# Designs tried in a protein design run: designed miniproteins, single chains, continued (5). Part 71

Each design is a single chain, and the fold is of that chain. pLDDT is the mean over its residues in the fold that is shown.

## One batch from the design tools (miniprotein)

Design m18458
Fold by ESMFold2-Fast:
Parts: C-alpha cells; sequence; structure tokens
Structure m18458 (fold): chain A 78 residues (1-78)
C-alpha cells in the first residue's frame, strides 16, 4: 500500500518501541509503525485489535510523513 511504501521510505524516523512507555495506545501505535518500517505486514486481526486512540495515533504519524488520511484509514481497514 502507499502508506507502507511511505513508512519504508522513512524507516529512519521510526525506532524500536520505548520499553518504558506505559501508555498502551502509544505503545501499540509505536509497535505497529516500527514493524511496518521493518517490512512486516500486520495481520487483519492485529489491525482490528487497535483501539480508536491507537488508530488515530497511527493515522497522525502517517499523515506527518505525507500519507493522506484516506490512504491511512484504508490501510488500517485491510
Amino acid sequence: SRAHEIVLANRSAFIAPDPNETDPDVLAAQTLLYRLSQGELPSRAELAALSPRARELVIRSLQALGVSREEAEAFLAE
């Protein structure tokens, strides 16, 4: 997808999730984005398990990299 292509092109912007992060939504969003930056494609079940707040954090991170909201939402709906 376009979102995954943009993440891969910008993988240096993503680091491994902070082990001291206590916010589960932030940790979930960071983990997903990091895995995408490593070329991993998450399962539909993993994407469906994201809370609304974690989904919004992912969408906002993708938008900051130039992904449209529509493309980010379409990616997370797969």
Scores: mean pLDDT 77

Design m18459
Fold by ESMFold2-Fast:
Structure m18459 (fold): chain A 107 residues (1-107)
Amino acid sequence: SELEEARREIQRLGTLAEFVGTVTIGSATAALIIARNSSPEAAAQAVADLRADLKGSEEVIEERIKRMEELGKKYPELRPLAEEEIERAKKLLEKAKEAVREVEESL
């Protein structure tokens, strides 16, 4: 059914947003280790790469949130699921932004 397909799409979008955010947080940890144990040039490159990764992750997560919002509007029965997954994705994105900020402030 269309409703079951929409439910699976919301769950898939939420899972992919979680994956992207988690990878970005891991990249922040790696960049911090590199920056603290490398030349100033290597540290600057690691921070630049991390900023690019965060920007890409933000764009991807925001597009997935938008799609989940559209699905929740089209299928009111799925709105609570969409709102739950959107909130989870937003919290993870804020955590990723905070991780990147902590790396920048540590240098």
Scores: mean pLDDT 88

Design m18460
Fold by ESMFold2-Fast:
Structure m18460 (fold): chain A 75 residues (1-75)
Amino acid sequence: MAEELEEIYKKNPKIGEIAGIVGQEKLAEGASVEEAAKAALEVAKSIKEEPSDEEVEAAREEMEEKRRKIVEERK
């Protein structure tokens, strides 16, 4: 799982970055490391074309907003 994500990142860094963002988002939501890795790998495999820099940036911003919401709810 994690090794497969590393191989994807090595071959397609932008796809790997989006997958990593999804994994971090799942971890912030309380998913296990295994569940987060599975979700990230599924997203990486669903991406058929290399994402644009704008798509990567948008995914990062969305994840940061979700993380902030989760942290605020748990305080």
Scores: mean pLDDT 72

Design m18461
Fold by ESMFold2-Fast:
Structure m18461 (fold): chain A 70 residues (1-70)
Amino acid sequence: MAEREKQKALSHAAMITAMAASDPETGAAMVYELVKAGKLEAAEIAIRNASPENAALLREAVEKALEELE
């Protein structure tokens, strides 16, 4: 992807990862909205950088968002 789009995805992912560490439910909600906006790459990066427990919660939010898009 373009450099700016990649940087934006990394920034969003970092914010979600930090938010999930403090409030996993808020992190999951942010991931859900990003996937619905078509920004799946940012959501996947956030999941990769999250703790295993938070990663599971974020992954569930991704699945739910994808189901609602189909």
Scores: mean pLDDT 76

Design m18462
Fold by ESMFold2-Fast:
Structure m18462 (fold): chain A 77 residues (1-77)
Amino acid sequence: SLEDLVERAEMALEFLEKHRDKLTVEQAKNVALAIIDEAEAALGETPELRKFREEVQKAKTVDEILEIMRKLLEYLK
């Protein structure tokens, strides 16, 4: 459900924020992309989700991925 997806996205963001100094960029991307994959399965491939996927793929730092995940969470609410 969308409620379960929002909860998983919130938990993923909390995990990334808690471990931001210990995670590689690749590990953070994998977490973010997993949530985007679940969102696409639930909502379809929207222009917004395509943009989030592209932004995650282009991100160079964990902090950039955190910013993208915060925006994704706002979109899903």
Scores: mean pLDDT 88

Design m18463
Fold by ESMFold2-Fast:
Structure m18463 (fold): chain A 83 residues (1-83)
Amino acid sequence: APLNGALVAAQAGDGQTAIQLLLQDDSETAIILATYLQEFGSPEGTLAMTEILKLPQDQWKAAVVEAGKAKNGKEALVILQNY
């Protein structure tokens, strides 16, 4: 599944591959996740995405909203580590 591949890429620090795999998924959640990963554009943003993708799928929207309160990927990672 594209989302599983995106998690593997994100864990490896490969944000570009993670974004491409997320964009292959037609779900609204995958598009939102890809947008956040592009916006942060950092290793910390990629790690934040990895933390979201480890959560149960029903929590992903809430986690994305919390990460969206961050100014950058480093702050997003801190928010998600405390989620």
Scores: mean pLDDT 66

Design m18464
Fold by ESMFold2-Fast:
Structure m18464 (fold): chain A 89 residues (1-89)
Amino acid sequence: SEEALKLLEEFDKVLNDPSLTFDERLKRAVEILKKLLEKMGIDVSFLTEEELADLVVRIAAETQNITDPEERLEKVKEIAKEYIEKLKS
């Protein structure tokens, strides 16, 4: 999805923005991630802000070496699904 790719680009831009504090980057990244996952068909409405922040950190760490945007989107989707599955276990 072109919309998902644009949201992923915005997510990366926010996380690497030196004009923002760490807290501001994290809060903005959470809002972008919510929109991104919704566009990818993943329901995150039941996740807390703390759980979404943890997911942001995990996604950033686990996808940092993926240079292809489409491959990175698929990995983001996998990480989100795995996180949700573990919460339900």
Scores: mean pLDDT 84

Design m18465
Fold by ESMFold2-Fast:
Structure m18465 (fold): chain A 61 residues (1-61)
Amino acid sequence: SLLDAFKAFLASQIAQMSEEQIQAALATIREMMLGVLPEEEAERMYAELKAFAQELMAQNR
C-alpha cells in the first residue's frame, strides 16, 4: 500500500537523514497526499506516518 511504501522509505532512510530532513520529507509527503487524495485519507496517512517517524526519531536519539 502507499502508506506501507512511505513507512518503508522512512525506515530505510532514517539512518541517513537528519531530523530536519525527516521533517521536510514528512511535510512534502503531506502536501503531495493532499494534492492527490481525499483530505480525510491524506490526514489519516499523514498522522500515521508522523507517529511512525516520531517513534523512530525518539528511539534513535
Scores: mean pLDDT 78

Design m18466
Fold by ESMFold2-Fast:
Structure m18466 (fold): chain A 139 residues (1-139)
Amino acid sequence: MEEEIKRLKEEADRGNAQAALELGKLYFKQGKIDEAIKWYERAAELGEGVLAATAYRNIGKAYLEKGDFEKAVEAYEKAIELAPLDGRAHRNLGIAYEKLGDKEKAAEAYISAAVLEPVTPEERDELLKKGMELLKEIL
């Protein structure tokens, strides 16, 4: 584990975005959320397209775990800009907005997730129902 972290750190320091992403995942698994965020940010800086989008999704997830819902929203919005069809990012954005009390934006994100990601009929119905229930609380 320590030898793997050292190798990945050296590769990430040399500009390897994938190595930075894997370091972030290792720190996240260890519960070292702040270290995970730093390496995911490095992966997003070095990477492009799907890799950068994956890094931003992981940053969002890390901020959700910390309870920093505004920073989670920012990270998921960046992930969606890079990968607009990633339903997981839309679902997690819905969770972050719901935690912030923004029921309208939470509903929009859940409805988007229901039509974008490959979901079971049951999961799709749950996402659509959740979005509709949130909209009814506003109207």
Scores: mean pLDDT 87

Design m18467
Fold by ESMFold2-Fast:
Structure m18467 (fold): chain A 95 residues (1-95)
Amino acid sequence: MTPEEVVRRLTPEQARELAAAIVNYVVEHGENGRIPADELRDFVRKIAREKLGLTEEEADALADYVVRLADPDGNGYITLEEAGRAAVELLRLAE
């Protein structure tokens, strides 16, 4: 299953829950307004398994996709602005 297929199979409610969780995580855990990309990946994987009911393979694919949306430059950090942009894109794709 491709990462894009996992995102498209999310319900609008699951996409909203994930989007809110991502933004809230960066707000609560961000030092100097950012978190490491690896932390976001691990967090998304956890939410995908525990709240969205996804398999480990689907959770890994979703986490990788979210990190690519939030950190397109590959600089290894996610700002609140980048997290917000990724959240909006997830909501758009899950329609």
Scores: mean pLDDT 81

Design m18468
Fold by ESMFold2-Fast:
Structure m18468 (fold): chain A 96 residues (1-96)
Amino acid sequence: GMREIRERITVRTRQGDEVTLEARGRVRDGELELEIRRIGGNRNIYVSKPLIFRDEEGRIVAIQYAEIEGDRIRILATHRYDPETGELELELRILE
């Protein structure tokens, strides 16, 4: 079946603007699909292409980051998918 995970994060820019991002991971047809989008605020965001690899246990790990226009803050989204259990995890981190 299809499995999805979402997490939201709000960051404050150096100019005092608040930007809310939503990161989403979805498993479709055995593949992990990633999205980061802005759901609040007025700043543009830049989203990297995902880096996808397998860990030692055969889990799919996918890393994607977003940058806020005019700020040095990056938001790192790390997705982990276990094809044996169907478990999907998402971690959001602010990089300085």
Scores: mean pLDDT 83

Design m18469
Fold by ESMFold2-Fast:
Structure m18469 (fold): chain A 70 residues (1-70)
Amino acid sequence: ALARLTITVPASQKKDVIAELTGAGAELVSVERVGDNYVLTFLVPAEHAELLKAMLEKSYPEAEIRVEPA
């Protein structure tokens, strides 16, 4: 099963987040610019979604992160 992981980050962090998540096997499905931030949506294995969220919260503590069923 897949989960949808959505993260909102400043433009300065966009490339690092994409590289980190795609390197971990996530599929980038959308990129939306909202003011000075980007909303990035990924498909990830549902079994890994909460672990990835926890790791991202540690690396990007100001980021808004959501996990929902795909």
Scores: mean pLDDT 84

Design m18470
Fold by ESMFold2-Fast:
Parts: C-alpha cells; structure tokens; sequence
Structure m18470 (fold): chain A 62 residues (1-62)
C-alpha cells in the first residue's frame, strides 16, 4: 500500500537524520508525515506534487 511505502521512506529518513541531523531533514520528515495524513483524507484526489505542496504549506503555517 502507499502507507507501507511512506513508512519505508520515513524509516530511511530517520536513518539519515541520525547521521546528518539537519533542520532540512527534520522538515522533510514532517512534510512526509503530513503527506500521508492528506493522502488518507483525500485518496486519489491530489497528485503527488499537489499533496507535497499542500503538506509543506500546512507544516509551515504552523
């Protein structure tokens, strides 16, 4: 499922954060989590690019 693919990607980001531990990687992880939430709420409605942009905007709005 897409959820499994997102979880795999998040695990890889977690490993990268341990090695590099940068604010950019932390934000990328937060955005990925938000993309997953939005994909669950709007399945098949938004493209990957639109999901990423919406997720980024919501993370930055906070």
Amino acid sequence: SMEEERAQWEARMEAALKKFNTPELQRARDIALKVRELAEQYPGTLSGKDLAEKARAEVEKK
Scores: mean pLDDT 71

Design m18471
Fold by ESMFold2-Fast:
Structure m18471 (fold): chain A 100 residues (1-100)
Amino acid sequence: SHMEEETRKKLEEILKKIEELAKKYAASTDRAERFKLLNEILDLINEMGELLYKNLSPKEAIEELEKFIEEVSKWEDESVASFAINVLRYHIKQLEEKEK
C-alpha cells in the first residue's frame, strides 16, 4: 500500500538523521554539545518507535528495531552506540508487554 512505502521513506529519513547525529557526537569534544546530541538522538528514536507502532504489527516493529540495533552495534563510538541500543531495547520491551 502507499502507506507502507511512505512509512519506509520516513523511517529511512529518521535513521539517516540518527546516524548523522551519532557521527557529530563521535567528532565532538564538547560535553554540552554531546549531551544535546544524545537528547536529539533520544527524540528521533522515540519518533521512530511511534512511527513503527502506528504503521506495523508489534512483531514487525520489533523486527525493524532489532535490525537497527544490529546496525548501531557497528558504530565507531561505543558510548553513543550503547545509549541508542538501550533506548531501542526499551521500545522493544514496551511492544512485547502489549502482546501479553
Scores: mean pLDDT 84

Design m18472
Fold by ESMFold2-Fast:
Structure m18472 (fold): chain A 63 residues (1-63)
Amino acid sequence: LTAVAASAALGPDVEAALALLQKEYPEVRFRRLSDTRYAVEVPEELRDAVRAAVEAMGGRVED
């Protein structure tokens, strides 16, 4: 498999963070689970980059 599923908590500005992530990583799939939590499907080669971007915005990715 070239994609991994994870759960991500985005920082306090969820909509801005989501828009930025979708713009920078269009191949990543985000599905809203709650107001602050998303299911994330990421190609393996982008996993670390996406995690770093989420954490830079005050969020966290959970495996």
Scores: mean pLDDT 68

Design m18473
Fold by ESMFold2-Fast:
Structure m18473 (fold): chain A 94 residues (1-94)
Amino acid sequence: AAPKKKVKEKIEIDEKNGTLTIEIIIETEDGKVRYVKITVKSPVIDEELIEIAKYIARNIAELNEQKYIYSKSKRIDGKNNEIEIEVESSAFEV
């Protein structure tokens, strides 16, 4: 059987500052821990952006076996808005 896991997901939206933060922690009963934090800065935070960010965060949390991942990127959307995406992830055993 697959090991039992505890999943904690936190979503924070700051519409005034245009910041979306998603944190996910997955702990398995065998002592493995997966952590991901995605921070998105955008002048517009809509439902599509939130769902995309959740999808990315969940995939990283489930699949990441790297001890440390960090990336920061800037993108321009189809409406000429500058979007900044920061990803932090870690995988470790307790």
Scores: mean pLDDT 78

Design m18474
Fold by ESMFold2-Fast:
Structure m18474 (fold): chain A 77 residues (1-77)
Amino acid sequence: SLEEMKELLAQGLVPVLSLEEFKAAPEEYKPLLLLALSREDFRKALADPEYQPYVEEAKRLAAEDPRLAALWERLLA
């Protein structure tokens, strides 16, 4: 479930995804799975207008969970 995916990400249990794996994921998981990308692919996604809806939802989720916020900050560093 989406809630299970959030917990797995927060615990660092989701392996790093390729952009191809991310694109193949169900739409409802994409905002969370953005946080499972490599730093390079995360930056590519941030620059892509097509991914902005996922970026905005990922920011909202990170604002509500300090563990996801830490992951977001790590990806930007």
Scores: mean pLDDT 84

Design m18475
Fold by ESMFold2-Fast:
Structure m18475 (fold): chain A 96 residues (1-96)
Amino acid sequence: MPLSPEELALAREVAQTLLEIGEDIDKALRFIKKVLEEAKSKGVEITDEQLRELFRLYLEYIKAEKELKENPDDEAVKQRLETLKQRIESLLESIK
């Protein structure tokens, strides 16, 4: 027998979650590429540890932006987004 309606619904939910994770990863990788290009233009070397931390912070930033889109008036999410932005900017300044 093909997948039951319940199994098909679960498979769709899993597929949707994986697609969303993939989109977030792609956005974070595009950000890292821009950071690498800017560092290369300035003759600055970025460590693997700095790149991993930037990737992690930017993934958290993307997640917070999604939460804000669902709840535009959520002050806690707005505050988290601002904190993540400041941490990313601080790390980028440490690379310069």
Scores: mean pLDDT 78

Design m18476
Fold by ESMFold2-Fast:
Structure m18476 (fold): chain A 81 residues (1-81)
Amino acid sequence: SMEELLEELERLAREAESLSPAERVARAKQFADRLLARGVSVEELQEVIERLFKRNPNMSEKAEEFLKYTYTYYAELAAKA
């Protein structure tokens, strides 16, 4: 569900704050691949990320970077599918 996706992304974004830049990129790509396998649309991911930013107004730059990278990579993957 969208609520489960929101909670999962919120957790992953928080975890990404403690990762190296390379590990953040790798985790973002891994998660994007899982989203594609689950049949999540780009539009659903965009809506969830927008809700996440609204829900977390004090989000760290590292968490924000993780979410933006996940979206960008996923949009590219979906365009090729």
Scores: mean pLDDT 85

Design m18477
Fold by ESMFold2-Fast:
Structure m18477 (fold): chain A 98 residues (1-98)
Amino acid sequence: MSEEEIDDEVNAALVIIVAHLIAKYADKITPEELRRLVERIRELVSKIKNPDLKKQALEAAIDAFEKVRDVLEKNGDTEGARIAKEAIEEFRKELEKL
């Protein structure tokens, strides 16, 4: 395994961990914090060169943001729900390019 392959796996693992934490703390995340987390996932995903790992990372992010959207909609956080919905649409479009 090359250093580049290890970096790809690390970046994919970080996306999955961040996605898990976002879903776990969905009820406590502010809209501003959610925007920062979307940007962090975007940056991490952009570093993944392996298409299979990138697909796994994007699927994990999409699943997490769908859970966050549902929690925020239930709580009446219209702004947070919108941010989550926009992130889902963006990451789905990236997944379709793979």
Scores: mean pLDDT 85

Design m18478
Fold by ESMFold2-Fast:
Structure m18478 (fold): chain A 85 residues (1-85)
Amino acid sequence: DVAEELERLAREVQAALEAAGMPELGRLVREMLLKAQSASAEELLELAEILRRIAEALRKSGAPEEVVKTIEEAARRVEELAKEL
């Protein structure tokens, strides 16, 4: 179920970003993932690219590796969901 997977990813990414001291970014990314429940395959691919850019920016800013890894994993899963549509 695409909706259940996006809800799970939204919780995981928000928790990781909140733990890293970025609660506002966590809220924003959660909202993006929850809105993706009605997204087209193209919109899901765009979201995956946005998540990868966020992960890269966090890596450059010295965020914990586990936080970066969590967001990169979410990007990969969103891309796979797009391929299932």
Scores: mean pLDDT 85

Design m18479
Fold by ESMFold2-Fast:
Structure m18479 (fold): chain A 87 residues (1-87)
Amino acid sequence: MEKERLELEVEATLLAMQLAIDKKIFEKYPDNKEILEEVLKSLKDILTQARELLARARELGHDEVAAWFEQLIAETEKLIKEVEEKL
C-alpha cells in the first residue's frame, strides 16, 4: 500500500514536470507549428499516462493521489486545446 502510493506520487510529479516543460516550450514558440506538433504529441502522451494512473489510484483507494491526477488531466486537456487552436 505505502510503496504503491509513493510510486503513484512519483509518477504524478514526473508528469506534472513534463507538463510544465511543454507549457514553457509553447510560451516560447507559440507560432512555430513544427514545435507545437511535438508539444501536442507530448501532451497527448501525458494525458494517456495520467488517465491510466488515475484508474490505478482509484482502484487502490488512494483518493488524494487520484485528485492530483484529475487536476493534471484537466490542465493537460486545457493546454492541448490551446495548442490545437494554434495549429
Scores: mean pLDDT 88

Design m18480
Fold by ESMFold2-Fast:
Formats: C-alpha cells, sequence, structure tokens
Structure m18480 (fold): chain A 120 residues (1-120)
C-alpha cells in the first residue's frame, strides 16, 4: 500500500502528463483505503494534479470528485481537510478551463460536506 502511494507521489511531480494521470488514478484507488494516512496523502496527490496546465490531468482529477466527497465523511479531520482542499483545487481548475457548471457542482458538494461536519 505505502509503496504504491510513494510511486504515485513521484509520478504526480513528473513533467509528463501521462505520468500525472497515472498518479491520479492510483490516488483515487487509495482514497478507498481504511488507512487515514493513505487517504490524506492520496487527496493531496489529486489536489496537486488540479494545478497542472494539462486539461487531461485536470479531467482525471475531476473523476475523483465523488471519492473526495466521500472522504470528507471520514472521522479523521486531516482526511476531511485534505479532501476539501482537493475539491477546492479541482473547482478552481475546471473553472479556469471554462467549465463553470462543474465548478458549481463541486462547490455544492463542499457546502454539503461542511454542513454534515457541523451536524456531527
Amino acid sequence: MKERLDEAEKRIKSPDPKEQVEAVKEAMTLLDSPDPELQERAARIVAEAATSPDKEVIDAAYEGVDKLFEATKSPDPRVQNAALEALAAIAEAVRRHGDTEKADEIRQKMLEAARALQAR
């Protein structure tokens, strides 16, 4: 598990968009981990992908939105915060590329997550 995460953290820093897309796909798989350390670090990889100038990398990060939203329901506040930061980064990235509807969708999920956290 940690070896897969270490590899993904290396791939996301690659200047090659194909390596960055592979890192995002691996990070999305690790968001399903019961280990909060792996979930937090996986969310950070997806957030870094959202800073990419490459639309294919941003599109791959966007595919992780539903898993990141589920990660905001984690009992671990570090996982919650990393997931919310990743959602915010993806919302900004898709908006910069002209997809306002996707940005609004993500912001709505972030508001729902914040309300759920206050209700606990």
Scores: mean pLDDT 84

Design m18481
Fold by ESMFold2-Fast:
Structure m18481 (fold): chain A 88 residues (1-88)
Amino acid sequence: SLDDKLDALIAVFEELIAELRRRGSPITPSAEAVLEQLRAARGLPDTIALFVMLTAQSEVLLELEKEYGRDSPLVQDTLARLNAAVAS
C-alpha cells in the first residue's frame, strides 16, 4: 500500500540521518528537512503524496552525490534501500 511505502521510505531516511549524524555530515539538516516532508505526506491525497515521495528521493540522492560522489558506498547503499522501499 501507499502507507507501507511511506513507512518504508521514512525508515530508510531515519537510518540515513543516523549515519549522517554519526559522520558529522554537512548535509544532515537538508536530509532532516526532507524527512519532515515525507512524514507530512501521510496526511496528503495519494497523488500529492506520491509526488512528495519522488521529490524526497531525488533531493536526498542529489545531495548525497554532491557531497560523497555517485560511486560512494553510502550513495549506492541508499539508492538500493530507496528502491527496495518503493517496491514494498
Scores: mean pLDDT 86

Design m18482
Fold by ESMFold2-Fast:
Structure m18482 (fold): chain A 79 residues (1-79)
Amino acid sequence: SDDVKLKIELATKDAEEKRQKIVNEALTKGLNEAKAIADTVGKEEGEKVLKEKMNDVRLTDARSTTLGQSFVDRTLKNL
């Protein structure tokens, strides 16, 4: 029935949104950590930390790569 399909679609969307939120929070934390290193030690050191955090996320969820790049672009523009 259309009801069952709609419930599955809504549950799938909710699960994906929750997963993306967790990934975004992890990426935001990594970006903030990288920015703190950049501000304290230097931009190159901050970028290295950022790449390491991005790589860890990439190994667990390939779909997080696009979200991570968006956050990277914004953070680097503000450094």
Scores: mean pLDDT 68

Design m18483
Fold by ESMFold2-Fast:
Structure m18483 (fold): chain A 85 residues (1-85)
Amino acid sequence: SKEELIRETVEKLKELKELIDEGVSEEFFEELLKLAEEAKRIAQEDPELVLRVLREHGFDANLAQIREIASLPTVVEFIRALLEL
């Protein structure tokens, strides 16, 4: 489901934050990019769903920020913006 994909994306983002000092494998980053590409599309179509899941996972975000982040031109910029929340 859309919600499950967003949850998986958010969980991988949390893992990425924790692994900053250890580095991440190319496979981990490739999986995150694939999840984030679909998550970005979902955020454009249903930003309220993405906001709800992010808030459930302790992210300090609002609807305007999610819309702005979803409008970023690349998936990498989308990931970086989510990491800064």
Scores: mean pLDDT 82

Design m18484
Fold by ESMFold2-Fast:
Structure m18484 (fold): chain A 85 residues (1-85)
Amino acid sequence: HMSEEEKKELEKEFTKKVSEILEAVLNGDQAAVDKAIEELKERMEEAGVPQDKIDQIVELLRKWAESGDTYYLVKAVELVNEIIE
């Protein structure tokens, strides 16, 4: 069971990391993309998110960063929303 404060913190961290990934992709900085995704993964693990959901979100964000296809970002957002609400 996640607290309402933990849910809000996870939502804020996800939004922040998505912005960091987008900026890194636009700058061609693959190391910054990898770092932002890894930091989000660690935050989700600390919050007690199930590993299968973490793996799905991470894969979707990597596919979004690699392809630029917003479909993958939308799917990642949907999964995060299922976890927090």
Scores: mean pLDDT 84

Design m18485
Fold by ESMFold2-Fast:
Structure m18485 (fold): chain A 63 residues (1-63)
Amino acid sequence: SLEELLSQSSLSDDEKEKLRQEYQQLVQDTKEAFLAVGFPEHLAQQLAEASAQIDLEAKLKKV
């Protein structure tokens, strides 16, 4: 989960909050993209969350 990834990081509270905001934005943008191509709401949500989590893990490994 997002909170598990953030709790494992040595980031400051401000940095964690920025990553939470980036995660939420990425989920929304990705979900809209899947909805636009005809995926059902539930599947679009799951795929968006999975994609956002992969991106967040990549960012956390970089910092």
Scores: mean pLDDT 79

Design m18486
Fold by ESMFold2-Fast:
Structure m18486 (fold): chain A 110 residues (1-110)
Amino acid sequence: SEEKEKLINELKKVVDELIDALRKAYEQGLTKEEIEKVINELFNRLSEVLGKLLAMIKDPEKREEILKLFSEISRILQDLIDNPTKESVDEAIKRIRELYDKIIEIIKEE
């Protein structure tokens, strides 16, 4: 689907924007409150794009697996807001990339 391909590309773009924002927030010495604001804004955009992609997936088992992976990303981001260190940012970026790669793979196999 052309629409599906477009949404996958949009999802990848928002994920890259999230990762860049996390790196920049740490490098700029942002406060916990400033980091929370940036994460919440980008996570809301991710949720919107992912919601559109989920609506296109017909296999309920694939939908459930994507939701499980997204829930894990949400927990990683919440843990990062609560404990913003260089090590937690680096680990969060690595885990977020791995989880989104899995989400994209599932979406492509549909």
Scores: mean pLDDT 81

Design m18487
Fold by ESMFold2-Fast:
Structure m18487 (fold): chain A 87 residues (1-87)
Amino acid sequence: MMAEEEEREERELEEARRRIREAQARSEELDLDEIEEMVEVLERGLRLKAERALRRGEVLDEKEYEELLKFLEEQREKVRELLAKLR
């Protein structure tokens, strides 16, 4: 069923959002592998939501996802800079 696929992707997206929010609240350092995994989940989930909204003639609010992706991008750059300095 198409609904099961949408529900699974939404669950993965919500879990990634929760983890990112917890990391932000605790000023937690994220590993590069975690960052890349979360970026992939957010991008995939956002694309599916956008495609669904387009198909249904609905407007998607992307602001929150943009903020989450920006945070992950900043963390990724920070970790890469640290690794470059240590080598």
Scores: mean pLDDT 69

Design m18488
Fold by ESMFold2-Fast:
Structure m18488 (fold): chain A 93 residues (1-93)
Amino acid sequence: MEEELERLEQEIKDLEKKANEVIKQAPSMTEEQLRKAFEELRKEAEKIVEKAQSLMDKHPELRERVQELIKKVNEIFEKAMKEISDILKKKRS
């Protein structure tokens, strides 16, 4: 149980690090590269949420903690989406 929570926490940290790297690189990326990087982040976020939901179903006592992790994933993705969208608009102009 603890190991499963630790794995989710680590995957979320890895997602945040990857999102930040994409944002930093975004000004030097082509529009196509940026869109592909964003799609990859979305797929990774979806997989983490699926794992979190599965863990919550198996261990209802962890529900509150797991929901906080899901919220963090959504916040990381929303921030990345907003920043990438703004950079993408500048590249089109």
Scores: mean pLDDT 81

Design m18489
Fold by ESMFold2-Fast:
Structure m18489 (fold): chain A 78 residues (1-78)
Amino acid sequence: SRLLEEIDILKEAVQEHLPADVAAQITAVLDQIKQAIENGDFQSAQQYLGQLQQLLREVQRQDPERFARLVEAVEERV
């Protein structure tokens, strides 16, 4: 589905643009969101999305320039 393809694009972008430890944390949460969507478990998907939002806020706070580059990379591919 398009949504699963967009999640894969985001996974690739975070691995390319973020430090390895942060990219691993975000990738793990994205994999959990993907699994929940594939299983029709939208309640768990919403909970994992909340975790993703928190991690992305931390990235933006710590390195706003790197976060801006990540956002641009995702927007160009989606």
Scores: mean pLDDT 84

Design m18490
Fold by ESMFold2-Fast:
Structure m18490 (fold): chain A 86 residues (1-86)
Amino acid sequence: SEEEKARKEMEKALDELFANVQAGDAEGTRKAAERLVEAIKKLSDPREKAIAVQTLGLLAMEAYLQGHEEVAKILEDAAKKAIDSL
């Protein structure tokens, strides 16, 4: 189904996001976050959307703790966009 495809897209975007955040790559983080937000919009289950938003928030906190302020801001903006889709 389209929703199952969106769920797989979300999982791939999350994997890419984790890698880019760990690397402190702002541009890679932005691209992965944009892909994640688009995947979240396609999901119909609000619980799955909420988990993805929570994950973005946790990654933003981790980025701040590591001193990657630009990465953290990108993740916060992505979380806001994802929340707007709930």
Scores: mean pLDDT 83

Design m18491
Fold by ESMFold2-Fast:
Structure m18491 (fold): chain A 66 residues (1-66)
Amino acid sequence: SDATVERIAAELVRRHREFGAVYTRAHFAVLADLYGVSVEAVRRAFALAEERLGHERPLLVDEVPN
């Protein structure tokens, strides 16, 4: 649902602001499973989170050190 997508987006923004959390596309399936939503819903949540953070604060990166 759109409400669930907004809730996930808010959580992504909070984690990025508080802990500097960044993600790759590889995390989409893990997050979809964790939240009980589709990968498409996670993708929409990231788009909303990126709009809220602006271009100076990248949420998605090409590579995250393991």
Scores: mean pLDDT 78

